# Ledger of designs, part 29: designed miniproteins, single chains

Each design is a single chain, and the fold is of that chain. pLDDT is the mean over its residues in the fold that is shown.

## One batch from the design tools (miniprotein)

Design m1046
Fold by ESMFold2-Fast:
Structure m1046 (fold): chain A 71 residues (1-71)
Amino acid sequence: SAAAEAALARAREALARAEEAAKQGDVDGTHSYLEEAERHAVLAAAHGADAEAREVGRRTKQVADEAGVPR
C-alpha cells in the first residue's frame, strides 16, 4: 500500500541518519534516529509490510549494538 511504502521510506531514511550519527560518535543522535526508524517500521508493519519492517528492525539493532546504544 502507499501508506506502507511511505512508512518504509521514512524508516529507512531515519536508519541512514542513525548510521551517520553513529559514525560521528553521536550516541544521543543515534538513539533518537533509531527510535524514529522503529516508529515508522511499526507503522509499515501495521499497513502490511511485515517482512520489510522486520528487516529495518534487524538493521536498527545492528546500528544500536555498534554505537553502544541500549536496546
Scores: mean pLDDT 84

Design m1048
Fold by ESMFold2-Fast:
Structure m1048 (fold): chain A 70 residues (1-70)
Amino acid sequence: EKYKEEAKKLVLLGLEQSEAAHRDIFDPERAAATLARLRELKEKVENEEGEYAKQIIDNVTLTLKDFDAK
């Protein structure tokens, strides 16, 4: 369970950094669309909703377990 919670935090941090990076993009219309999608995905990951968000969390969890085993 600890690995899953840590994985979730890492995914959310990555999405937050992506959102911040896109805030300064020169094409505001395309940036707005990408930011909206990132915010929706962040919300789904935070609430563990949807198959894609759960799959991302699970994949990162497995990666963390693999690194810890080494």
Scores: mean pLDDT 73

Design m1049
Fold by ESMFold2-Fast:
Structure m1049 (fold): chain A 85 residues (1-85)
Amino acid sequence: MKREEARKKLGEAVSKAQKAFDEAILKHPEHRDEFLALQHEVARKAAEALETIDTGSDEQMEKAANEAVKFANEYEKKAKEILES
């Protein structure tokens, strides 16, 4: 995978997760602090992955990108499940 492609995939996944959390907070304001904490975890993982994508080997880049995308997708799914409840 190219580094530019890895950054794009990560950015798209994080953006989708962030939007889902914003919608979840609006629907369930009683859980705002919990959703903000989860959103901060996604952002932190994305920042760590971006550093690895930019500075690591091709193998490290692909692993970091895939793990961070998976993490963001899992959190997007959790937010959507709460929205649909």
Scores: mean pLDDT 77

Design m1050
Fold by ESMFold2-Fast:
Structure m1050 (fold): chain A 58 residues (1-58)
Amino acid sequence: PLTPEEAAAALRRAMEAARAHPDPVVIRLAIKEAEELKPYAPELAAETIAELEALLAQ
């Protein structure tokens, strides 16, 4: 089972990857990963998805 701490670390890494390589494919993959992490870190996942969607909209 994934811990909330592991989920938070994965969410931070997904955001960093999207910022380092702001390609629509990378951002969409990061959003998909964040959606999968909602059961473990729901608030942080929602915030991460919102930031990624804002980045994609630019």
Scores: mean pLDDT 82

Design m1051
Fold by ESMFold2-Fast:
Structure m1051 (fold): chain A 76 residues (1-76)
Amino acid sequence: MEKLKEAEKLLEEAKKSNNKSIIGMAYFQLGLVYAEEKKYEEALEYYEKALKLFKEENDELGIKVVTKAIEELKKK
C-alpha cells in the first residue's frame, strides 16, 4: 500500500511541524487513501480530524474541500 505509507510519512512529518493546517492536510490525505481502498469508516474518521483542524485555523478552502469529500463519501 504505497499511497498509505506515503500518507503516514506525511502525517509524521506534519506532526513534527506542530502546524495545525499542515497536520489537517496530512489527515485529509490519509482519508483520501482509505476512501480509495473503500474503507469508508476510516476515511470519515480522518476527514473529521482534518475538518476540525481546518476549522480551528479558519482555513475556508480546507473546510470546503473536506466537507465535499465527506458528502461524497456518504453517497457510497
Scores: mean pLDDT 82

Design m1052
Fold by ESMFold2-Fast:
Structure m1052 (fold): chain A 97 residues (1-97)
Amino acid sequence: MLVRPGGGLRKILEMQGATEEVLSEEEALELMMKAFDKDGDGVITREEIREVLEELLGRKPSDEEIDQAFGVLDLDRDGVVTREELRTYLRVNSTEV
């Protein structure tokens, strides 16, 4: 399925080299996993989110900025972000084409 990412999600995908407005869902999810999952363990931690925010902002993020980003992605509030939570976030923050 083709998706058009919105807002901050678009910026994250652009950081990973996405130049097109429309991506397949799997391509977008793969780019998000590449951005966040630095250890390749399939789980995204608060520290990995900090690293992505530092790249996106060009400065060290505050704890409040990290908490906000983590809270938006950690839909189940289990203390980590999974591939499935990223997929849900992608679908909610993208329009179908």
Scores: mean pLDDT 71

Design m1054
Fold by ESMFold2-Fast:
Structure m1054 (fold): chain A 62 residues (1-62)
Amino acid sequence: MSELAATVIGHILRAVGSLLEGNKEEAIREAQAAVDTARKLGASPEEVAWAERLAQKVLDLV
C-alpha cells in the first residue's frame, strides 16, 4: 500500500474510533485531516476525491 493510502486510511480509522467513543469533534477533525494530508502528500485529483469520499462517509455519521 502506498504511503498516501496508508496515511488516509489511518486518519479514517482514527475518525471512526473517535465516533464510536462519542467524540464527534475529534471524528470530524480526523476525517478532515485525511483529505488535508492527502493534498499535502501530493495526491492526484483522483486520490483526493477517494479520500474525500471516505471522509464524507464518516461525516455523514456525525
Scores: mean pLDDT 83

Design m1055
Fold by ESMFold2-Fast:
Structure m1055 (fold): chain A 104 residues (1-104)
Amino acid sequence: EKEELIEKAIKEFNEAIELAQKARDVATQYARELRARGDRVGASIAEGTANELKRIQDEAEELRKKAPEMTPEEAKKYLDIAQKMRDGAEATLAGLQAELARVR
């Protein structure tokens, strides 16, 4: 059970890392479009979002490394954290794609 939970968590962390990378790419592109339109404030906010997504990606990578030392209770929390990070990255990506589509 513990091993199964850890394997599921690692899969969710891998998906979170991939989604965060895609979201960072979209946020960076959105910032460029805003700067091209003269929206310097909006561009700075989008750049801030890209930086926060990098921090989330880095955190997911570090959490993934902790797997071998977990108790069964820690493994359940680990999976919950991984699922929340993956869902958050997916939602952020969808929002950024919608914003980018509006300015193109």
Scores: mean pLDDT 84

Design m1056
Fold by ESMFold2-Fast:
Structure m1056 (fold): chain A 58 residues (1-58)
Amino acid sequence: MEEDKRLEELAKESAERLLEEAKSSPPERKAVLEGLAESLLLLPSGIKAAIETSKKVK
């Protein structure tokens, strides 16, 4: 229950971070980061867990 909320919060924060990075990036990189952030928000819960795992291993 709380883990699902945490994963959703992490996905939203990651999307926000990508959008913030996009604001100061060149147009080509901005488009990629914006697309990635949008995809992150559209992902089902299972994929959100996979993204968190990627962050852990770095």
Scores: mean pLDDT 69

Design m1057
Fold by ESMFold2-Fast:
Structure m1057 (fold): chain A 74 residues (1-74)
Amino acid sequence: MTREEVRKLLAEAKEEEEKVKKGEGDLNKAIKLYEEALKGAVEVGDEELKKEALEKLIKLGVEQLKAAVDRVLS
């Protein structure tokens, strides 16, 4: 995978994430695209792209966990 391909995956993931926020996208697809971008960034050795993909995955994962915890503890 090339740095350009990783950037394209991040762009596609961001578009899907925005669609999810509007009720039109697929959250699983967005997560998968960010995972592919992270793997590609690791392969290329680009710390900036790796950090961006990882930050997005952490954010989406934390939001999902918080929603689950709030449902159980409420």
Scores: mean pLDDT 77

Design m1058
Fold by ESMFold2-Fast:
Structure m1058 (fold): chain A 55 residues (1-55)
Amino acid sequence: ELPLFNKAVQALKEGKFDEAKKLFEEIINKYPLSSLYPVARYYLKFAKEKKLPPG
């Protein structure tokens, strides 16, 4: 899950919000028991709103 999560975060940082949204949704759907699940849901909200998370 970590490589997929890193790819999603990189897409979000690059302003590729639609790609980031798709990747975070994939993590949430395929890895619901992952420790990355709550973080993926958090970043997904920002990808849907087309905004960067606060640093």
Scores: mean pLDDT 76

Design m1059
Fold by ESMFold2-Fast:
Structure m1059 (fold): chain A 80 residues (1-80)
Amino acid sequence: SLEEVEAEIDRILDEVFERAEHLVKTEGVDPATALGLALRELVDRINELAKKYNLPKEVRLQLTLRAAKRLQDRFAEFAA
């Protein structure tokens, strides 16, 4: 279901963000580098999710763009 897909994206987003926060706070990684790594992981994991649920390419792209913006917004708040 779309609701299940959106819930899994929320979980992926939380896990990816927590890893990026750990890299910055604990490992001393540059915030821009940590965000870049997080975005790459987010895209890869959403692509796998899209394969699992046989999502149309257009739906995958829209979900990816929305999730990427949410990650960027969350990271901007964290970096402030």
Scores: mean pLDDT 87

Design m1060
Fold by ESMFold2-Fast:
Structure m1060 (fold): chain A 82 residues (1-82)
Amino acid sequence: MAELRREAARHLAVGAILLAAGDFYESQGKYDEAIRDYELAAEHFERAAELYEQSGDTENAQLARKFAEEARKKADELRKKR
């Protein structure tokens, strides 16, 4: 299960980078770019949650699901500004 946890951590890290990139684009008024990055971040966080759950890491799976939820919420809020 170490391999699944490592893969989950990679997806979590990529999601975090994309979330930060989305925040950067939002700060510049580049809402289309921000929405894309937030949606990609959510996908990576969801994949991390699946992999953590498969490895028995319920706490990190719940955390990753929370991050996915926040990323999707950010994308939805930006759609209202377009």
Scores: mean pLDDT 87

Design m1061
Fold by ESMFold2-Fast:
Structure m1061 (fold): chain A 64 residues (1-64)
Amino acid sequence: SAHLERQEKILLEASEALKEMHLYLLDTDESLSEEEKEKARKKLEEEFEKAKEEIEEEKKKLEE
């Protein structure tokens, strides 16, 4: 439904904003090496993709 499409968009935009915040925190972390930061960025990307999948699954359940 149009309502669920709108809610999905809002959740995805919020998730993207949180991802940007976490990337900023990683970039400013003085305790991490460049290699550790790169590994952490990759993990953050993987977690973001999982969050997107969860949002899609919840939308699917609500449209049953």
Scores: mean pLDDT 78

Design m1062
Fold by ESMFold2-Fast:
Structure m1062 (fold): chain A 83 residues (1-83)
Amino acid sequence: MIENIKKATEYLIEKIKNGELSKEDVERIARAIKAFIDETKDLNVLEEILKGVEKLREVTPEEYQPLFDEVIEHIKKKIEELK
């Protein structure tokens, strides 16, 4: 699971950096990540997703960064619930 999250993060970072993703693609990715967060209760998995989303936010154009800010807030709340 952790390895799959790392690979997915690296793949998405390259796509964003190369300008291959539209705003609609970024919106779909953000929704998919939120859905996955809702399905998992593994703290290590959630922490790895948080790291990945923070990296994705850094390479994303500023106008799309709020989409990942919502995901980051959602995952931080989930992590707090599992402490």
Scores: mean pLDDT 81

Design m1063
Fold by ESMFold2-Fast:
Structure m1063 (fold): chain A 64 residues (1-64)
Amino acid sequence: MLNKEEVRKILEKLFKELGGEKVLKMPAEEVLKRLEEMGLDKETLEYLRSLPIKTAKEIVEVTL
């Protein structure tokens, strides 16, 4: 089962550390790598990587 709440919490932390505007301009794979480093579960991470997502903004849209 996908943990969207965990993804949201990790994204909120990343936005606070780097700034939302900067994060939203990052390539999706760079954001996914940081989420993996911050402890996002493998199942949710693999799900996000399976989507045709190119930007961090699209990750936010599919997880909220």
Scores: mean pLDDT 73

Design m1064
Fold by ESMFold2-Fast:
Structure m1064 (fold): chain A 101 residues (1-101)
Amino acid sequence: MEELIELLEEALEHAKRAAEALREGDVETGLAHASEAMEKAAEALRLAEELGLEEVARLVREAAELLAKALTLAEEDPEKAVEYVEKAIELLERALELARK
């Protein structure tokens, strides 16, 4: 459980930094943080599935999909990319709350 919480906290921190960088027009920094958020989310998803935390796994899976969409759009449509990252942040925050219970 502790490792899952740490991975979710890291994913959330990187997702927040990605959203901030993209809003400021720093696409390169935004892409770097979004990529790290997606890697941490993927590892958190694997661990949540192994632990049988179905609701946490569902939220993290959806967040990872949104982060992947943001990565593909960051250069072409940064406003849309920010929307996807913000939705991913909301899902990661909900997953973290459930994991801490």
Scores: mean pLDDT 87

Design m1065
Fold by ESMFold2-Fast:
Structure m1065 (fold): chain A 66 residues (1-66)
Amino acid sequence: AEEAFQQGQKAAAQKDYETAVKHLEEALRLDPESPLRDEALFALAIAYEYLKKPEKAKEVLKELNK
């Protein structure tokens, strides 16, 4: 989970938001209750915004309130 999260952050820093989404989704899949969950969801929402998918970003942000 941490490794996938770090790969997602690295991809986002390189503005490779499609790869960032892939790794962040994998991090959440591997450990959905991780202490990094909220950070991963927030990073995922930002990546979706940059991919011009605001509807998906909104769904991810809605998940933060669970």
Scores: mean pLDDT 77

Design m1066
Fold by ESMFold2-Fast:
Structure m1066 (fold): chain A 66 residues (1-66)
Amino acid sequence: MKVKLRIRVPPEAADEVVALIKEKGGEILEHTPDLIVAFVPKEATKEIAEVVRKAGGYAIKLEELP
């Protein structure tokens, strides 16, 4: 099961968030300096959201796929 997330983070934290998503088996769909759109495993969403929040960003769930 995958969740599509739209993530906004400070540019200095974007690379760390992208690396975490890839490490957890997620797929980056879009990456600008302050915006990341990605599919992430459902089990990894809480950890990714917590890292984003600690970096001063936020994550929005766009959709949930099987």
Scores: mean pLDDT 82

Design m1067
Fold by ESMFold2-Fast:
Structure m1067 (fold): chain A 64 residues (1-64)
Amino acid sequence: MKEEAKKQADELVEKGKEAYRSGNLDEAIEYFEKAKRIYEALGDTEKAEKYQKMLEEVRARKAA
C-alpha cells in the first residue's frame, strides 16, 4: 500500500511538472495538490512542504 501510494504521488508530480511546462496551470495545480495529499498521508513532510510551496508559486503565476 505505502509503496503504491508513493509511486502514485511520484507519477502525479511528473504529470504536474509536464502540465506546468505546457502552460496548463490548472492541471498542474490539481496534480500537485493530489501528490501533496499523498505525501502528507505517508508522513513525508519534506515532500509535502515542497509541493505546497510549488502550489503557491503556480497559483501566484496564475493570478498574475
Scores: mean pLDDT 82

Design m1068
Fold by ESMFold2-Fast:
Structure m1068 (fold): chain A 56 residues (1-56)
Amino acid sequence: GSLSAAQQAADEAALPVIRATRRAMEEGKVYEAEVNGRRFRVTPLPGAPALVEELP
């Protein structure tokens, strides 16, 4: 289906997590990102997609 403008805005708000995931996979290092007061840790995994975990 087509994404609405509201869905595109929501995807753009997630960019910090998306960018952290790219860096984690490229560099093999853990990165953290914050979106709207919620913190996420991105851990690269060998042979699998990065683990994205919300922090308390």
Scores: mean pLDDT 72

Design m1069
Fold by ESMFold2-Fast:
Structure m1069 (fold): chain A 70 residues (1-70)
Amino acid sequence: MTIDPSLISEEDLERARELMAEAKRQGISPEELVERLLALGEQKLAAGDNKAAVELYRLASAIRLLTEEA
């Protein structure tokens, strides 16, 4: 799936880099981090927290963009 770059801000990319660095320190792969963020986003959406769900999906997308650069 092609991610629309206009939907991903520099703030999202910076936050994604921070999360990836923290995850790496804890032994969590970028792929596992993405899965966890998507699962948490689904839970937030089910709970009616649409804003938090969108933020988590944006972060997961930003991480995927960054991992494609490797």
Scores: mean pLDDT 76

Design m1070
Fold by ESMFold2-Fast:
Parts: sequence; structure tokens; C-alpha cells
Structure m1070 (fold): chain A 86 residues (1-86)
Amino acid sequence: MEEKIREAREAAEKGDPEAVPLLTELANSDDPEVQIEAARIAYLAALNGHAEEVRDVAEKLLKSKNLDVQIEGALALMAAALTLRS
């Protein structure tokens, strides 16, 4: 899992479209720590050209029962929405 988080972050930093499917896998984790990392990477991917694609990931994270995951997901969704409005 840590290796997949690293790969997703590196892809997001480069604006690589491979970040999106990696983020989808991480967001489907039942581990809140992994979901928080997915939200943070989604925020980065949104800023680096994948705002449209990461919106679905961010919306999924907002539906989490874990409050920290919901907050991080909301921040990712905000980044995607603001980027798409610009």
C-alpha cells in the first residue's frame, strides 16, 4: 500500500494521467489513513491538470463515515471545483 501511495503521489506531481486510476484504488481502501492520503493526492492531481477526473474520487471520500477523511475529501473537491471554474 505505501508503494502505491508513493506511485500515485509521483504521478500526481508530474500531471501524469496514471494518477487517476491509482487514486481510485486508494479511495476504495477501507483504511481511513489510506483514504486521507488519497484525498491529499487528489488535491495535488486537481492542481496539476486532472481536476475533472478527481472530482469523482473527492465526492466518494466525502461520503466516508470518518470525519478526517470527509474533511480531506472536501478540500480535494474544493481544489477541483475552483480549478474547473478558473
Scores: mean pLDDT 82

Design m1071
Fold by ESMFold2-Fast:
Parts: structure tokens; C-alpha cells; sequence
Structure m1071 (fold): chain A 110 residues (1-110)
């Protein structure tokens, strides 16, 4: 299942991001590659958005339990934060908190 695959990647990302930044980066890049190959139009749409617009997309995706749109928006936000010159540890912490919140929201609704 695609939703199970993405949930597992998000769980691994959260787990590794606390102790192994290199492994967390590898998982992030795997998620980026998957989304670009499977949802190229969605990724192109989201990468054109501002940080504020992406934060809104993330909130709406959590409310709708849309794991694909959530993961894509989180990835686009992470890339945008890095391009804006945010330090890698700050970006990693932001993405960890977003992934954790999405996983918690999904578990409460199931």
C-alpha cells in the first residue's frame, strides 16, 4: 500500500532524525525521488508555492488525512527552507515535528 509505504518512511525519518542526520537525509531523498516519479505534477505545483502557502497545504492535508499531499508539501517546504538559507539542523527539526504530527493525527483517526 502506498499510504503504508509513505507512513513507514515518515516513521523512519522521525526515528533517524534524532540520532543519525545522514540516514534521515537518505530517507528524505528517497521520499523526494518517489514523489517526483509518482506525482510529478503535484510536486511541480507545490514547489512553486511560498513557505506560507505550503504551511497552509500541510494543515489542510493533515485535516483531510491526505498522506500523499502532506508528504509532498512537507518535502517542498523543506527544500524551500534550505533555499532560503535556514540551517540544516533547523530544517531537520521542523520536518521531524511535521512528520511526527502527521503520524499522530493519522493514528488517532484510525
Amino acid sequence: SEKEYMRELLRQFVRESETNAAKASDIYNELVKYLKEKYPELMEELLKKSIEELEKVIEEAIENADVVRYAAAMVALGKKLLEEGKPYPVVLTTMRNLAKRALEALEEKE
Scores: mean pLDDT 81

Design m1072
Fold by ESMFold2-Fast:
Order: structure tokens, then C-alpha cells, then sequence
Structure m1072 (fold): chain A 98 residues (1-98)
């Protein structure tokens, strides 16, 4: 259901924020990408409310991952930044599905 997909997006957003606080930018970006995937599923299944909630969660996760990537240096930080940007774009599309 859209509500179950939204709840998964929230769980992943909380994980991404925790990993970001620990400086684990690549792992945070991975969780953010998963959250965006669940937000997209919620948007396909639900009438707005659950999809909006999932989209906001995915956006929070992508933001946290992006901030963690900025604190890093080198190729790993660049990869994390790219993954976080992709997750943010996916989250935006899921939430903006008017």
C-alpha cells in the first residue's frame, strides 16, 4: 500500500540522517536512493497524502546525504554527492506528481 511504502521511506530517511551525522556519506546516499524508490512507489499507489509524506522523507534523506558528502573529500565524496543528487531528483519527481 502507499502507506507502507511511505513508512519505508521514513525508516530509510532516519537511517540516512544517522549515517550522515556519522560522516558515512556513501551509505547515507545509498539509503537516500532507496527512500526515493519507496517515494516513487507511494506516488504510483496513493492519492497524494502518503506520496507527499514519502517524498518529504526522501528529500530529507537526500539533503542529509548531500551535506555529509560536502564534508568529505576525494572520489568517495564525489560519488556520494552524485548519488545524493540523484536521490533528491527522484524524491522531487515523486512528490511533484501533480
Amino acid sequence: SAEEEAEKAEELAERAERLAREGRAEEAAREAALAAGYAARAAELGEGEAAEKAGRAAERAARAATEAARAGTGKAAARAAGAAAGAAGAAFLAGSKE
Scores: mean pLDDT 73

Design m1073
Fold by ESMFold2-Fast:
Structure m1073 (fold): chain A 55 residues (1-55)
Amino acid sequence: MEEEIRRRAYEAARLALKEHGLDPETVAKALSRGLGLSYEEALRIAQEAKEELDK
């Protein structure tokens, strides 16, 4: 996977989780659809962003 796509996914996930109060599963579906990521990779990115926000 290209690092640029992963970086954009992480930033988008962080904003969606923080500003819209979405759960990681909902964010992962949006990232998978929008950026062409697998659901598994998108879910991992969304969960990492959620963990960072909770610290």
Scores: mean pLDDT 78

Design m1074
Fold by ESMFold2-Fast:
Structure m1074 (fold): chain A 62 residues (1-62)
Amino acid sequence: GKDEAVREVLRKLGLDEEQIETVIEAIRLLEEGKTEEGRELLLSTGLDLDQIHEIALAYLES
C-alpha cells in the first residue's frame, strides 16, 4: 500500500523504525489539515529540509 512504499523509501534513507513511524504520523496529520502539528512532528525527527523534500516527493509518487 501507500504507507509501505513510503516506509521502504525512508528505510533506504537510513531512518530507524521509530523515525519512520513518526514521519507516517506526520503525513497523516498533514492529510487531515493539521499542518502545524504535522510539520512539528516532521521537524522533531531531526531530518533536514532536503530529506523532508525527498519524503514528500516519494509520498506524491505513491
Scores: mean pLDDT 74

Design m1075
Fold by ESMFold2-Fast:
Structure m1075 (fold): chain A 78 residues (1-78)
Amino acid sequence: GEELAEAAEKAAENGIKAAEEALAKGDKKKAALYAGIGAGLAGIALGVAIVAGGGEEAIERAREAFERAKRYAEELAK
């Protein structure tokens, strides 16, 4: 379970950082793509953790990472 929680957290963090770097360069379309990819990968890691019967703590960490990335992507889509 821990590796899936870490994968979700890293996917969310990397996606958000890449999106922020793209925004700093004025590339809003690329920022939205990176934020979406980060949220998608974190969501996949969460889904795998749930299906594989990962520990409750690992599932919760993955969920928090996914929700964080999803919220960031939704803010960019406004």
Scores: mean pLDDT 81

Design m1076
Fold by ESMFold2-Fast:
Structure m1076 (fold): chain A 92 residues (1-92)
Amino acid sequence: MAEELKKEALEELGKLQAEAAERVAAAKSEEEKLKILLEMAEEQKKVAEEYLKKAEEELEESKEKEELIELLKKAIEEAKQAVEELRKKLEA
């Protein structure tokens, strides 16, 4: 069901954010924090792309499928934006 796949995606993305937050809190430099955030953004993009593929291939046409696909596409675009901004800050 689309709802189960959405729950799995949100749980996995949430776990990545929580782990990154702990690592950021333990980081000793701004550069280390930026590297952690970049790693998280790249992993979030990969996870969202994997769930997008599953939604498109495994789910039958439904309003819930369409809403999940839109949510995942937005997550991918936001992750791409974060990766670009974080890379610029690290190269500065």
Scores: mean pLDDT 82

Design m1077
Fold by ESMFold2-Fast:
Formats: C-alpha cells, structure tokens, sequence
Structure m1077 (fold): chain A 102 residues (1-102)
C-alpha cells in the first residue's frame, strides 16, 4: 500500500490521508501510532469506527483505494497513521503517514 510520507493541517481543519494499492483489496483498516505507544485501531472493515474512537474519524474504501478523513483536527491527533488491506497475496501494510498539526 502506498501512502504519502507526511501531511500537515491547521488545528480545527480537516485532513485526508489516501492509501492506494496496485491490486484490489478488502477489509481496509487504519491505525494510529504515537512514539512509545502501541498502535491504536481506528477503522476496520473499510469504514467501521472502532470502539472508543471519536466520531471525528471516518473512512471509505473502493477496491484499490482507502481514505481516512480526520475532521476538527486536534493537536493530540499528531501521530503516524497506517493503512492495511487484505489482498489475494495476504495482508499488506502502508509505510505510514506522519500527521503534523500547526
């Protein structure tokens, strides 16, 4: 999965992170990773919000593309975001997108 290495957004803004695959995938998931902490599951089954995750996070997916949208961004959203998807070759991961909030 291909992701941008970094994105930046103003506090209170909306940011979109796209993951793209060269092959069709399903069951796209999004994870939030902060330094020194375990990855937190945000989204599973393409667009389903994980338990305890705030409604500011949303996602959509179509075959070769998965999109995470964060609205009303807070400084605490600064993290690296990873997408995963299931393909015919198994589970694949993106290399992560570092989000900076200014």
Amino acid sequence: LSQPSSVSVAEGGTVTINGTSSVSGSNYEWYKKKPGKKPELLIYNNSTLASGVRSRFSASASGTSATLTISNVEKSDEATYYVSGTTSSGVVFGEGTKLTVY
Scores: mean pLDDT 83

Design m1078
Fold by ESMFold2-Fast:
Structure m1078 (fold): chain A 81 residues (1-81)
Amino acid sequence: MREEAERLLEKAEEAIAAGDYKTAARYLREAAEAAIEAGDLELARRALDKLAEVADAAKDEEERLEAIMQLIGVAAGLAAA
């Protein structure tokens, strides 16, 4: 789980570098969920922080809304953990 979360975070950073914020938001959500399941709250927080950065950097309203929705989903999961 923890290794999967780190791998997903790396894929998200690659997507950010490519300017693909939709893909980045998806990987960041998956990374945060995997980190929460592994009990790694610091890694989950890092993924959430990057997801917020993606939302701020996204020029497209749809990409921004997707990032925000992913962030809300992870925050709800964290509250349930």
Scores: mean pLDDT 75

Design m1079
Fold by ESMFold2-Fast:
Structure m1079 (fold): chain A 80 residues (1-80)
Amino acid sequence: SLLEEGKKLGEKAIELIRAGDIEGALEAAAKAVELYVEAGDPEGALEILEKALEVAEEVGDKELAELLKVALERLKEVVL
């Protein structure tokens, strides 16, 4: 299902952030968000971005954290 695939990609994005693969993390997070929104679960998409942002802040990647904040704010404008 789209939701199951989105969840797996969201988990992969978090693993990639912890591994320092920022490009891979952004691709996986973007695809996860796309799948959740397509499945009609924009709240799930918000949750994935919020978790990714939390992890980016934990690992101290300020550039990734800023990009994820912008993505989260943009998604909130579309779904709220």
Scores: mean pLDDT 83

Design m1080
Fold by ESMFold2-Fast:
Structure m1080 (fold): chain A 55 residues (1-55)
Amino acid sequence: TITFKDGSTYTLGKDEELYVSSDTKPSGFDREVRKPLIESQGKVYAPGYDIKSID
């Protein structure tokens, strides 16, 4: 489970791959979009600056 700095969470499925970006700063409006980015085919992208913890 991914926990974001705003307290929101996302639970990965068994077949989902997680990709964490190495971005250390929000790009302005990205601060309001604290959700994993989901690509087609079960890939989940999360901006690293917005992640609090990963379980």
Scores: mean pLDDT 56

Design m1081
Fold by ESMFold2-Fast:
Structure m1081 (fold): chain A 84 residues (1-84)
Amino acid sequence: AVEEKTYKADLGFYAKEEQEIVLKEVTLTTAADTSTKKYTAKAPAAVTNVSVELKVKAEKGSKATATAVSETTGATVVADAEEL
């Protein structure tokens, strides 16, 4: 049965200066649903971790993946896949 699940995606970015890193898009894909959200984060002059928690409809044991693109640097970051 399809149930509401929570997926946590950890996304790492590197910035030399404290600057706003705009995540153009975070796309979450599961067996049942795809969800997209936009996020903005400010990064220190170091690696910055952005954690996103999303509620999705998925069957038990579905695999979730997330991909984000930094608007500031153009870099693509992919979170590790998790089973729900």
Scores: mean pLDDT 57

